# Designed miniproteins, single chains, part 96

Each design is a single chain, and the fold is of that chain. pLDDT is the mean over its residues in the fold that is shown.

## One batch from the design tools (miniprotein)

Design m3328
Fold by ESMFold2-Fast:
Structure m3328 (fold): chain A 93 residues (1-93)
Amino acid sequence: SMAEIRADAPGAVAALRGTVDEMIKALEEGNELEASRLAVAAGILATVVKMSGDPAAQAEAARILREGAERAEKLGHTDFADYFRKIAADLEA
């Protein structure tokens, strides 16, 4: 329900932070398959945050995704960086 999605917004933000950190670790280890799975999970968590309608949660999620994008780009993974930047922009729309 929408009320459950709104109530879970802080939890979704915390889960997003952990998911992004694990994705970067997978990229550092050369495990692009696991990184791709974690990127999909991050996208789902970002959708939950967007659906919450909580502006503070949306701003924090966008910040986490932009930080993750910079980290992925520094590792040479521009596609992952572009994906995260697009999700972050959508959260602030």
Scores: mean pLDDT 85

Design m3329
Fold by ESMFold2-Fast:
Structure m3329 (fold): chain A 94 residues (1-94)
Amino acid sequence: SVEEIIEQIERSRANLLAWIESNAASLPAADRARAVELIERTTREVIEAIRRGDKERLFEIIRRTRAEAQALGLPSELRTALGIYLQEVEDLAK
């Protein structure tokens, strides 16, 4: 159901944010801030698209967020974690 998909996306978001916080000592503060902002914005936009039944908008958001994540010059571990999160969101939206 739509509610179950949203709950799973929120859990994936919470897990990623918890991973970032747990690794705060080894990740630059500016990179953590940019990653958190990107995650929070993307999660809000994806959930709104799901609630509207706008599948095309949802996949557009995921594609744009992947491009933004690649452009940010983040540490490799943070880029990998973001990539896993975006793939989880995409798979749940299919």
Scores: mean pLDDT 86

Design m3330
Fold by ESMFold2-Fast:
Structure m3330 (fold): chain A 70 residues (1-70)
Amino acid sequence: SRDDGIDTFMSKFDFDKDGVITKEELKAYLELGTKVSDEEVDDFLALFDKDKDGVITKEELKAYLDEETA
């Protein structure tokens, strides 16, 4: 289901289990596989961070998926 996918995504990045993914957590995860710039992380955040607060919430992930499937 949609919630199962979102929960799996959150569990990979949300190290503090606070329900949000910070720019630092996202950058740390991406840097495990490749070298990324702050600009590349910001571009990735912009896909999900509709409030432009520098974090990705579970609700923002749901909204993004709903827009892409509509």
Scores: mean pLDDT 66

Design m3331
Fold by ESMFold2-Fast:
Structure m3331 (fold): chain A 75 residues (1-75)
Amino acid sequence: MEKEIKELLEKAEQFRKDAENNERTAEENERRYRETPGDPRKRAQLYAAANINRAGAEFSRKLAEEYEKKAEELK
């Protein structure tokens, strides 16, 4: 049981890191979108990439929360 709790918390930590990385990438793409001179195709690509990274961050955060909850239920 203690080993199982540790493994669940380690997975939660990994998903938290994945969420942070996706958030930073989304912010960078949003910044590039703002700073990109008048190319609507490139701007559309940056906007889409930012949205994908934000969705990835949300997904990873939900997984982290789920694993944290499972660990708590085993206590």
Scores: mean pLDDT 83

Design m3332
Fold by ESMFold2-Fast:
Structure m3332 (fold): chain A 71 residues (1-71)
Amino acid sequence: MSPLLKKAIEKAEETLREAEKNPKVPQELLDEARAEVERIKETAEDFTVEQEVGAVLRLIGIELDLELAAK
């Protein structure tokens, strides 16, 4: 797993943890975000370069969605 992907996972997990404390964030969005982060973590070692780039973009999208919902 690349350092970039590892950092993206850590950032998404931190954002998810903060979002869990905010009642404005829908539970459905939290559940989907958590499932996607865990799926990426479980499969990260088997990723091709293309899949790794896709995973980083998905993690950034999760972070953005959670931050937007928290406003």
Scores: mean pLDDT 79

Design m3333
Fold by ESMFold2-Fast:
Structure m3333 (fold): chain A 93 residues (1-93)
Amino acid sequence: MEVEVHIRVTFEKPPTEEQVEALKETVEKAGAEVLSVEVVDNDVYIRARIEEERLEELVKAVEEEARKLGATEVEIRAFKDGEVVLDRRISFK
């Protein structure tokens, strides 16, 4: 069953196009369908859908890529039928 995932990645400066693209590709390679990508100030917001059993793999992939790209924080929330099934916040500082 699919879950909707909301990802926020925070940088110290407005993210580059390459950083945004790398995060999007990471989400897609983890098996998620990207629904939207928005950049607001220093934050990248990605909304995606993924099979629930692949959610943990997505979380790990996003955390590793965000760390490599120099992000300061990652927040990932997953929703199933409107209920929160995952809420994770990772700080790199």
Scores: mean pLDDT 87

Design m3334
Fold by ESMFold2-Fast:
Structure m3334 (fold): chain A 57 residues (1-57)
Amino acid sequence: MMGELARELGREAGLPEAVVEALGRQAEVEEPHGITREDVERMVRVARVALGSAREA
């Protein structure tokens, strides 16, 4: 399931639990609409970059 994949990748990337759950829920909502593994990997990468930028600020 794409929601579980998003949560696993988010945890491995060191994202906060709240962000991991948000990514999981987003992937679950988009799963019936043809979300791919590459889309999930992109979502996790974007979230990691956004959090990195916030830490630098």
Scores: mean pLDDT 76

Design m3335
Fold by ESMFold2-Fast:
Structure m3335 (fold): chain A 87 residues (1-87)
Amino acid sequence: MRIELPTPEQLKEAIEELKKALEALRNGDVDTAIEHLNRAFELVSGAPGLPLLLAMALRAVRDGDYETAIEYIELAIKHAEKLLKEL
């Protein structure tokens, strides 16, 4: 099995989805945040560390720990932006 890195276009789209998820959580729109997190998760498949950060964010949302979820999303955005600069 060969894991491929996401394309620059996929990473840019994932960053936009993560920013929308972050805004939705801050506005209390949990369902919209979960939708955007799931879209970002599909886009970052194969990127080192990103799927784990997004899985942790999704778990925190499901547990009602929105503060922890926000922290994981912010960390995922920073990680994705750094990875995009290296591509």
Scores: mean pLDDT 82

Design m3336
Fold by ESMFold2-Fast:
Structure m3336 (fold): chain A 80 residues (1-80)
Amino acid sequence: DEEQKRKKELLERYERGYELAEEYYKENYSKDPEKAVYTATVIILASIEGFSEEELEEIKKSDLETIKKKLKELLSSAPP
């Protein structure tokens, strides 16, 4: 079933994104809690969308305002 395969691929992307986001959050929360929360959220959503490892690394290096903009863009692309 192609639908089940697509669902499995989406969940695998989510799980990888969650692991990366959790690592970033734990490392960065004490330095900047707001940026840590927003960046972790964007990593998960970008991973679901299929972003590359290079793109995720650029997200981690981005400033808070860029991260907030990216979050809005990712959420705006979601189906209603």
Scores: mean pLDDT 81

Design m3337
Fold by ESMFold2-Fast:
Structure m3337 (fold): chain A 83 residues (1-83)
Amino acid sequence: SMELVKKLTNTQFVVIAMSAEVYILPRLSPQQQAHARRVIGELADWNLDQLQQILAQAQALGDTETVAEAQKLIANVQKIRAS
């Protein structure tokens, strides 16, 4: 389903963003780190918008499993956005 594809894409984004924080960002200059965090924030905002659309559709359809999963992914993206 489209929801599964979006969920997998969001999971890949989280893994890449976390890997960048551990392996890439600490090796960059402070200015490069600031720029990288801004880009990560913009990507997180885009992912959050997509997840909120999935959440709204799932709520309208009464799909409680997708609602719960979307809420978990939203929380994970919000943590990245705060970094």
Scores: mean pLDDT 73

Design m3338
Fold by ESMFold2-Fast:
Structure m3338 (fold): chain A 58 residues (1-58)
Amino acid sequence: SAAASAAAGGAGGAAGARENGGDEKQVTLMSKAGSALGATAATAANAYAVGYQLGRRS
């Protein structure tokens, strides 16, 4: 579902941001951005990957 993909994207964004040493604002922002991008992904796995890549660059 779109909700599942959005959740996966948000989780990926948060994970990537934290791995890259992001502060709480960056983690929250990347989680929201990853969730929004994840909602458009075909699968939850793709959503997580996209969010994670986005978070890593934060």
Scores: mean pLDDT 79

Design m3339
Fold by ESMFold2-Fast:
Structure m3339 (fold): chain A 78 residues (1-78)
Amino acid sequence: TPIEKLKEAAKKGDVDEASRYGLEVVSQIRQLAPDDQEAVDQAWELLDKAVEATKKGDIEKALEYVKKMEQLLQQVQS
């Protein structure tokens, strides 16, 4: 799944893959909750933070933001 591939990219410090799969997660959230602009905006903020942490090699912070994106994805599926 996109969220699992995002976790792998973050663990490897692969910024390009993290950005790619992160965008797929944001797109998935938008498809599941098209009228929830707050959820979409939150997903973008978390992606930006996850990508920046990955660029800095801060794997712990990157995974923290990815976990928050996963929780948001789970919330919009409920």
Scores: mean pLDDT 84

Design m3340
Fold by ESMFold2-Fast:
Structure m3340 (fold): chain A 89 residues (1-89)
Amino acid sequence: SSQGLNDIRNGDLDSAERYANQGDRLTQSGLGSYYYSLGDLDRALYYYTRGANLGHPGSARNLGRVYRDLGDYDRSRYYDQLADSLTIP
């Protein structure tokens, strides 16, 4: 399990952010989900974008959702397609 994901569960966001900054794409996805749950769409976009850029399919799929919430349907479709491409064996 990612240590950064455990840090999010424990409320240690400073530690989680350090793991995300080191390229832990699972922690980036986790922070995106955390901020999305708070309605902080800007921070959710920031962390999900970093995870998607590192090839995390869950981050790309969640970016599609956030962009849909923002009414940006073109970016929503792009990230849904990216997520699908990242899950093809």
Scores: mean pLDDT 85

Design m3341
Fold by ESMFold2-Fast:
Structure m3341 (fold): chain A 71 residues (1-71)
Amino acid sequence: GEEAVEKGDLNTAAQEATLLYYEGKYEEALKVLLKVAEKKPESTGVLEFLAIVAEKLGDEELAKEYKEKAE
């Protein structure tokens, strides 16, 4: 169904962000995760990962925002 297609897209985007993170491409990983969060703003896993990536970039304000949203 349509939900399976959307879930596949979000899962693929999350995997891409994970690979970018392991390659040290934190800014690119952040951009991918922000798009996922727009579609699933209540996904705690995505929000936690956003906070981790933002902290790696030295963006303390963004990291704080997403850490609080993940609660």
Scores: mean pLDDT 75

Design m3342
Fold by ESMFold2-Fast:
Structure m3342 (fold): chain A 100 residues (1-100)
Amino acid sequence: MVDIFSLLDPETRARMKELTERYNQLFQEYQKLVAENADPEEIIKKIEEIIKVLEEMKELIREAARRGQLPESLAEFLLGLIDAEIKRLKEEKKKLEEEK
């Protein structure tokens, strides 16, 4: 398996790892809140935090591709995955806001 982190310069790699770890932590917290039927306000706050991290990941991927650190096709694929997740989370947030 080609490790995407191995393609990045040390600074970008460190930042991407930090964002990936933060995303994983927030997503686990989000799933726990959903499973526990937590208040919509708490779930909305977690969704907002996750979207913020995903947007930062998108910017790093764009910058890495622009600098030639990532193949354009791989960057487009990763950006597509992140955009799909952001869209899903925004739709869920909207539904929760309408129930509040």
Scores: mean pLDDT 82

Design m3343
Fold by ESMFold2-Fast:
Structure m3343 (fold): chain A 99 residues (1-99)
Amino acid sequence: SSMQRKKEELEYDINLSFALMAATVLDNPEVIDLIVELDKKLREGTLTQEDAINIVKEIIKILKMSKEQEEKFLEKVKNAKTNTDIAKVVLDILTEALR
């Protein structure tokens, strides 16, 4: 349905905006650049599952998160079905890094 598609686009934009705000608070330009790259590929429809996994792995590495945190977030990325699901995982990573 076109209404569901529009809702999904809005939910994506909201979650991405929160993720970018969280990355700005962390003051890590490399993480911001990775989120911008992810967004560009998602909007262009060029993002592969391997691209998403590699970008998320690099964000986790930069943020120096634990192996258990890495495994948890990578499983969420692998199970993501929508662009919004991917944006929510990135937001979850950044909000956990702010704790």
Scores: mean pLDDT 86

Design m3344
Fold by ESMFold2-Fast:
Structure m3344 (fold): chain A 82 residues (1-82)
Amino acid sequence: SKNVEMVRTNVGRAARDPSTAITVEVPMDTVEEYRAAVEAIKEALKEAGRTDAVVRVDPPRAGVLRVEVSPSGVVSVTVLPR
């Protein structure tokens, strides 16, 4: 989906530039889209060579997905209430 591609692109950019912190907020219409976004985040980190990255994920649900990528390689994935 377009939302999943947006997450992938922004996480990939952040992972490639370790000096930059990025916060991305993207609406997720379904639980399946949320799961796809989490997998896209993991793939983007692997492609960028970020094996040191720690991904912390909230339980899957529809809502606004917030992805925070820190320069230290911590990736936090949370769901904001509607």
Scores: mean pLDDT 71

Design m3345
Fold by ESMFold2-Fast:
Order: C-alpha cells, then sequence, then structure tokens
Structure m3345 (fold): chain A 67 residues (1-67)
C-alpha cells in the first residue's frame, strides 16, 4: 500500500521538523534515520518513487539540522 507509506513519511517529516523547532535535535535525527532506512529498503524492493520520496524527506530534515 504505497499511499499509506507516503502518508507515514509525511507525518514523520512533520514530527522531525517540529522537534528541530523545539530544539530536540537528537529526536529529529532519530526520525530522519528511520526515514533513511525506509528509503533504503524500498530501493532494494524496486519501489523507486517511494524510495526517492523518503530520501528527499530525509535530506530536507538533514538540511534543517545543518542550518
Amino acid sequence: MEKVKFKSIDIMKAMALKAIEDGDLQSAQKIADSIKKMSDREAKQGNTKLSQYADDSYRSIQDKLES
């Protein structure tokens, strides 16, 4: 169920960005790492669109953490 996984990534990204706003960088990094693991697993299964979406979300969180 691709659509459900996309929604889960959106929720996780929102939680990570909220954690950054609250100064909880450790929780934000942990959420980002979880999204990255999902991206890697979906890539191995050939789910390119879902993998790319998860990777883009991970990079967006990392960019905020480094800014």
Scores: mean pLDDT 82

Design m3346
Fold by ESMFold2-Fast:
Structure m3346 (fold): chain A 85 residues (1-85)
Amino acid sequence: SDKAERLREEFIRAVEAGDVDRAVELAQELVDLLRSKLGSNGLTDSLVNLMQGSLDALREDPDDEDARENLVLVVDSIVSRVKYG
């Protein structure tokens, strides 16, 4: 959906800028969208847990490149699941 793609672009921008507070706001919108489309299950819970863990790592170290790469990968996975199931 256009909303999922817009949220992904804004999220990646926030992560790259080190704007952790904005990334957390956008992550909540992405999680809400994911759960509205697929419900709560092992897959959606795993994606949410990975996103939360990577955001926590980025909050501790805004220059953590591994955390930034993981956040890009997890948001791509979330958006793919929202669009395609």
Scores: mean pLDDT 86

Design m3347
Fold by ESMFold2-Fast:
Structure m3347 (fold): chain A 74 residues (1-74)
Amino acid sequence: TLSAEEQALKDQVLESVDRAVATMRARGWSDAEARAALDGLIADYGGWLLSQGVAQANVDAIVAEARARGRELL
């Protein structure tokens, strides 16, 4: 279970994924280019969440949900 602070960080990550996908689509990027860029971005978010003090298990859960969100959108 995520704390209220971790839930807010998760919401920020998911919103950032939505904006990144919208931007890549608006720029006419291929699905392959968009997926590769999104994979890198989500990995960077994982590192950022760890730096915010989020426990590894919760980071893994948020990263998995961000990747699922990206697959739904692409």
Scores: mean pLDDT 86

Design m3348
Fold by ESMFold2-Fast:
Parts: C-alpha cells; structure tokens; sequence
Structure m3348 (fold): chain A 118 residues (1-118)
C-alpha cells in the first residue's frame, strides 16, 4: 500500500529523496484510482493520512531538500483532489494548500500553493 512506505519514511530522521518521490508517486496514483472509481470517502482518508505523514516528515527531517520535496508533492496530490467532483476532497485539498502557503520557508513553494488556490 502507498501509505506503508510513507509510514516508514515518517519514522526516519533523514529519508532518501528517491524513496520519498516513489512513495508520493504511488499515493498520487492510488488517489487518482479512488477518484476515478468515485470512492470519495477512501480518497479523503488517503489524502488526510498522506498530509499527516508528510507533516511528520517535514517536522523531523533536518534535510531542507526533503522538506521541499514533501511540500511540492503535497501541492501535487492536493491539485489531484481539487480536480475531483467531491466537495469534501476539494475542501481538504484547500486546507493542505493553505497550510503549505502559510508554513513553507521556500517562497517558490508558497507561491505554487497560492496559485493552486486561485
């Protein structure tokens, strides 16, 4: 499952960028499949879990490149949720994007999150 790898990475102080990217790629594909099949409650649960685990990685890692990679992937997965027909998914995606726009230390990532909200 896509979450199993994100759980493992959230318990590491310095997760590898390649493993983070692979875990998010799997989560994005799983989210797309759930949305396509109109499994919006399962999609919401996945999005919330990904956001929670991502926040754990951001708060524990000392690697700035890993923080930025996680933040960029949260923007990408949130954009997938915003394109869905589910108001519930759209609302959760907005909260994630607002969080990144307010908390990221990278100006480019802040602006990307703000653009996704517009």
Amino acid sequence: ASLDKLVELSNQKNPKEEEVKTAFDKAKEELKELIQNKKYDEAEDLLIQVAFLSNQIINTTTNQEVKELVEKNLIEISKIALESESTKLQKTAVKILEYISNTSKNLEIQEEAKKALA
Scores: mean pLDDT 88

Design m3349
Fold by ESMFold2-Fast:
Structure m3349 (fold): chain A 98 residues (1-98)
Amino acid sequence: KEKKIEEYKAKYREAAELANANRDTDPEKAREYEAEAIEYLLLGYGLITGNEELFKLAEETKEKLLAAKSEEEREKILKETEERVKKILEEEIKKAQE
């Protein structure tokens, strides 16, 4: 479990760096790396919390981001995903502090 969490953290950082590096020269490739980074971030949170909804959200979010046809649509997906993650993490923290 811990080894897999560290693996996902490393992959998230790598994908995020590649997304930033490609943003100006290859925007399409940057979008692919951004979707990959978000997937690994959510998979990592899923392992840390044990909440299966985060694994499902990781898959759904990546698919939606790769299918998005505009920057406005991508921004909306990212914002909605961030809000859902915050709610899940808040509930998990609340349960852990009981």
Scores: mean pLDDT 80

Design m3350
Fold by ESMFold2-Fast:
Structure m3350 (fold): chain A 81 residues (1-81)
Amino acid sequence: SKEFIEKSKKAIDEAKPRIMELFNKLKEVVDKAKDSPNYRELSIKGVAYVLLAIGYAIDGKVDEAFRTLEEAIKELEKEVK
């Protein structure tokens, strides 16, 4: 378990620039969507995509996890009413 935590921390540190890019993109989408009449539906979809990405990351598919989040952010932004 400690080895898993240490490997996870290293992976997060190495992925930090990509994480921060996704964080900034997600923040922009939230800022656009928060006053949208479909914000609740978008929030539910967002949670589902985050869980899917976490699943890929746990399975060691880190690039697939990031790709899933990147595509999800683009889709959610497009669906803002």
Scores: mean pLDDT 77

Design m3351
Fold by ESMFold2-Fast:
Structure m3351 (fold): chain A 112 residues (1-112)
Amino acid sequence: ACTVTVSGPEVIPVGEKATITVTWSGVPGAEVGVGVALRLADGNVLPLGAALLPGSATSATITFTATEFNAGEGTLVGGAKGGSGALAVAGALAGAGGTGDCVGTGKPVKVV
């Protein structure tokens, strides 16, 4: 079993840089891909950022600048995928989008 959790600010102003911390466990691989997405109230999922880290990593920080397309109430979701290179990153973003085995617990957020 794997776990992914996301933490960050409750309110993110449009045009401001936001910092999201992702922590995970139970994700084996030589490398680990980590992704963060914003799930909007309408069900649309917007990728915010991703990182590729050594397989020994258990935490990462993703930063992004909020835009008008992120505006409104939503949920920050994280994903993690063990493996290597672009496939690990792609798998992590898919997990953040609600598919795959390692999908994170959502965190409510408001972009204004």
Scores: mean pLDDT 75

Design m3352
Fold by ESMFold2-Fast:
Structure m3352 (fold): chain A 87 residues (1-87)
Amino acid sequence: MEDAERAAEYARKAALEASKVEGRKGAIGGSAAGISAGGASFAAMLGDGESARRSGQSAKGAGKFAGSKEAEKYGEKAKEYGERAAE
């Protein structure tokens, strides 16, 4: 479950960086990454590695959508830790 908690942590960081992007893309990407962080956190609580993996993938997509290199980087880490949680 440590990996699912890490996925949530990085998804939260992706949300924070995405929220720094001015305009609707930053707002939408930040919100989506924030929802993904909640999903990963909930998955960690339930011991559900599959849900952690899906949440990590969503965080990566949200960071990329926001157009922030930092948000995309943290989203990629969320995906990596989510995949580890599913092992």
Scores: mean pLDDT 83

Design m3353
Fold by ESMFold2-Fast:
Structure m3353 (fold): chain A 96 residues (1-96)
Amino acid sequence: MKEIEEEAKKMIETLDKILEQARSYAVQAREAKAAGDEEKVRDLLFDIGALELSVAVYLVTAKRLYEKYPDNESLKKAYEHAEKALDEVTRLAEEV
């Protein structure tokens, strides 16, 4: 039980770090776009895409764990957090 709660907490903390990095890359990509640096924009969009894939993997993992332990509120929060993280990373890429 405590191990599952720690795993859920770690997933949320990792997702928050991925979101912070994706937000940073999106800012840099917009600045590169304003400067006309098309190569840097492509590289940063690729980096955001790699973070989106990482979030999608966490979403699948969190969903599978929540389906096994449907009464576990920490896993439900991790799953909901992963869904919101995927939506935000996707939106950040579209706003470049």
Scores: mean pLDDT 87

Design m3354
Fold by ESMFold2-Fast:
Structure m3354 (fold): chain A 81 residues (1-81)
Amino acid sequence: MPPAFTELPREVQEELIVETIERVKPSLSPEEAAILEEARRAALEGDLGRAFALIMTLSPEARAKFGEEFKRLYEEYLAKS
């Protein structure tokens, strides 16, 4: 079975979160884009807990979009093996 996200190396977890944020941010409102920019900075500092906490403050629609793009990137990562 594919590994859980939390089983990936920390550096890979950070990379996937940062890339997901960059892909999703342009399609959100300026307010939600600002929250994702803070989450991106937290992830780059290695604070994944803060990054996820910030993402969880987004609207349900923005969180769904984030989850869909994250799943795509995660599957792309696993395909590279």
Scores: mean pLDDT 79

Design m3355
Fold by ESMFold2-Fast:
Structure m3355 (fold): chain A 62 residues (1-62)
Amino acid sequence: SEIDKEIEKLRKEFENKLKEYQARVDEAVAAGADPETLRKLGEEYKKILDEYNQKIAELKKK
């Protein structure tokens, strides 16, 4: 179905964002990032999850 294709597309976009996010976390940790920088990365992770979950929920309504 069209909805299944949109869900698969969102899943791939989410996986790509997580991969990019993990690379940034790894770089920050290697650079000895301060607690404030790590806190902001944690907020970014939550935003990525919330955006993905919201988009999936909207697609499942129709």
Scores: mean pLDDT 84

Design m3356
Fold by ESMFold2-Fast:
Structure m3356 (fold): chain A 65 residues (1-65)
Amino acid sequence: APGAIAVIGKDYTATKPDELSVKKGDVLRELGDYDPATGLIEAENLKTGEKGLVPIDVIEELVAA
């Protein structure tokens, strides 16, 4: 859900230019709705300020905004 805070449970390395690389323990703000066709969600990494698509399956916890 846009504006939700997500905690990353697994490292992920971007495989495409529009994807975001994340590390376990990173905190993201969701910028868009989950896309079931791709399995990705648009998010901003609050530690780095980088934005991109990340797989929803690497999200460990969602915290309401």
Scores: mean pLDDT 77

Design m3357
Fold by ESMFold2-Fast:
Structure m3357 (fold): chain A 65 residues (1-65)
Amino acid sequence: MSEFLDEVKRLQEEINRLKKEIETYQKEIDALMKKRFELYKQRQAQHDADVEARLKAIEERRKAS
């Protein structure tokens, strides 16, 4: 009986250790997802700026012609 309880305790400790590792990896995933979101946001802002610049150039050429 005591050997059974000791084995159960050992397995629970291993489970707890793996749960802490999962928490660490989840934090790393969250950090990478945040970096990816920031890159998408920067790319969108650059695209919007490029579109606005092209529209202004077309309008100015139309007015000058």
Scores: mean pLDDT 84

Design m3358
Fold by ESMFold2-Fast:
Structure m3358 (fold): chain A 92 residues (1-92)
Amino acid sequence: MAVEEVRRALRRAAELARRDVTAGALAAYEAGELMVRAVKEDPALTPEMAALAREWLRENADASDRVRAALLYAATENAELADAIREAVEAL
């Protein structure tokens, strides 16, 4: 359930970012908060959450820096998730 909730939030952030950078950034921040919550409840989800963040950043590389930064700012609130995302992004 948590994974599907995060996927929906990330999809919404991408859709909003195309029309309104501010709304997209807020939605991306909320997606990052959901990722942190999922990892806190089940640390075994950390690699999957990092993979979702990496895929979203790759697919939305042309999105506003504000939107991408909002996702990363929220997601990196958790140290384990922050390290996993950095490793996943560096592997690109």
Scores: mean pLDDT 82

Design m3359
Fold by ESMFold2-Fast:
Structure m3359 (fold): chain A 63 residues (1-63)
Amino acid sequence: SELQAKAREVNAKDLSLEELMKAIGEILRDVGHEINEWLLKEGKLSPAVKAEYERDLASEAAR
């Protein structure tokens, strides 16, 4: 919503665009991981999303 976008801009006014993008990216990554883990545990992940998530975990484990 417009109101949420405005609130985010005000709260982030002292951050550079690059710093803001990095912080948002990290938050979204963590939230996405938690949601995928919950859906996987409940058996509700679609086969395509499950395959991509498992591929990403395997890639991280190989480092």
Scores: mean pLDDT 65

Design m3360
Fold by ESMFold2-Fast:
Structure m3360 (fold): chain A 71 residues (1-71)
Amino acid sequence: GIVSYGGKESEEAIKYALENNIPMLVIPTTKYPDRLKYQNLGTNADGSYGLVVYINPADSEEVIQERIDYF
């Protein structure tokens, strides 16, 4: 799988992962102000997990662990 920290490269990496059917984990950090704009790329419209799993560090530890375990 691919891991990204929500920088400018995340959008291109997400598209590459989806095109090549590669699982991807996105963990946004405070270093990247635009990190949240990528949260909907590669996720299903109903919010369920797809090939791209988005982790919001503002979520509870339980939610973060569930997303990591799914990846």
Scores: mean pLDDT 60

Design m3361
Fold by ESMFold2-Fast:
Structure m3361 (fold): chain A 87 residues (1-87)
Amino acid sequence: DQVRDLARRARDGINRLRDGARRSPKHGQVMISSMQQLVLTTRTRMDQISRQSYQQDRQQGDQNRQLTRQVTDDGTRLVDDTRRQLR
């Protein structure tokens, strides 16, 4: 629940920042930095919740860990792609 909410908010936030960087290149570097911080913060928070979930339900904990990796990987790719577009 909480992990899925974090994942959704992070995905939406990263996409909004990416779109903003594309439309306003003058703000691009600030938005890229914000995207990186959002990815890192989200990963850290989701990892903490996943550890707690694992103690209560191993399946839920494993699913949360997998979701964390997916969100982190997708976010990192979007950051890299945005940087390339702002060259």
Scores: mean pLDDT 80

Design m3362
Fold by ESMFold2-Fast:
Structure m3362 (fold): chain A 73 residues (1-73)
Amino acid sequence: MELTGAQVEVLRDHLLPYFGPDGTGSGAAKKPSPDLRDWDARWTPEQRRAFWRDGDPENGIPALPDAVADALA
């Protein structure tokens, strides 16, 4: 599903620490990189949705709102 403008802003706020200040992936502060491209092959949409809802604080990934988690699944 394509992200709405509001979902993109929420995603930026939560993922900026990983992608650097301009959001282009140059200079991620902590170098956490969930390989989102690989998740299509290894995880079900429900598993990916649950991951984004719950986050992964051990790896610096914050919990996202349900609407954004649904869009990323």
Scores: mean pLDDT 55

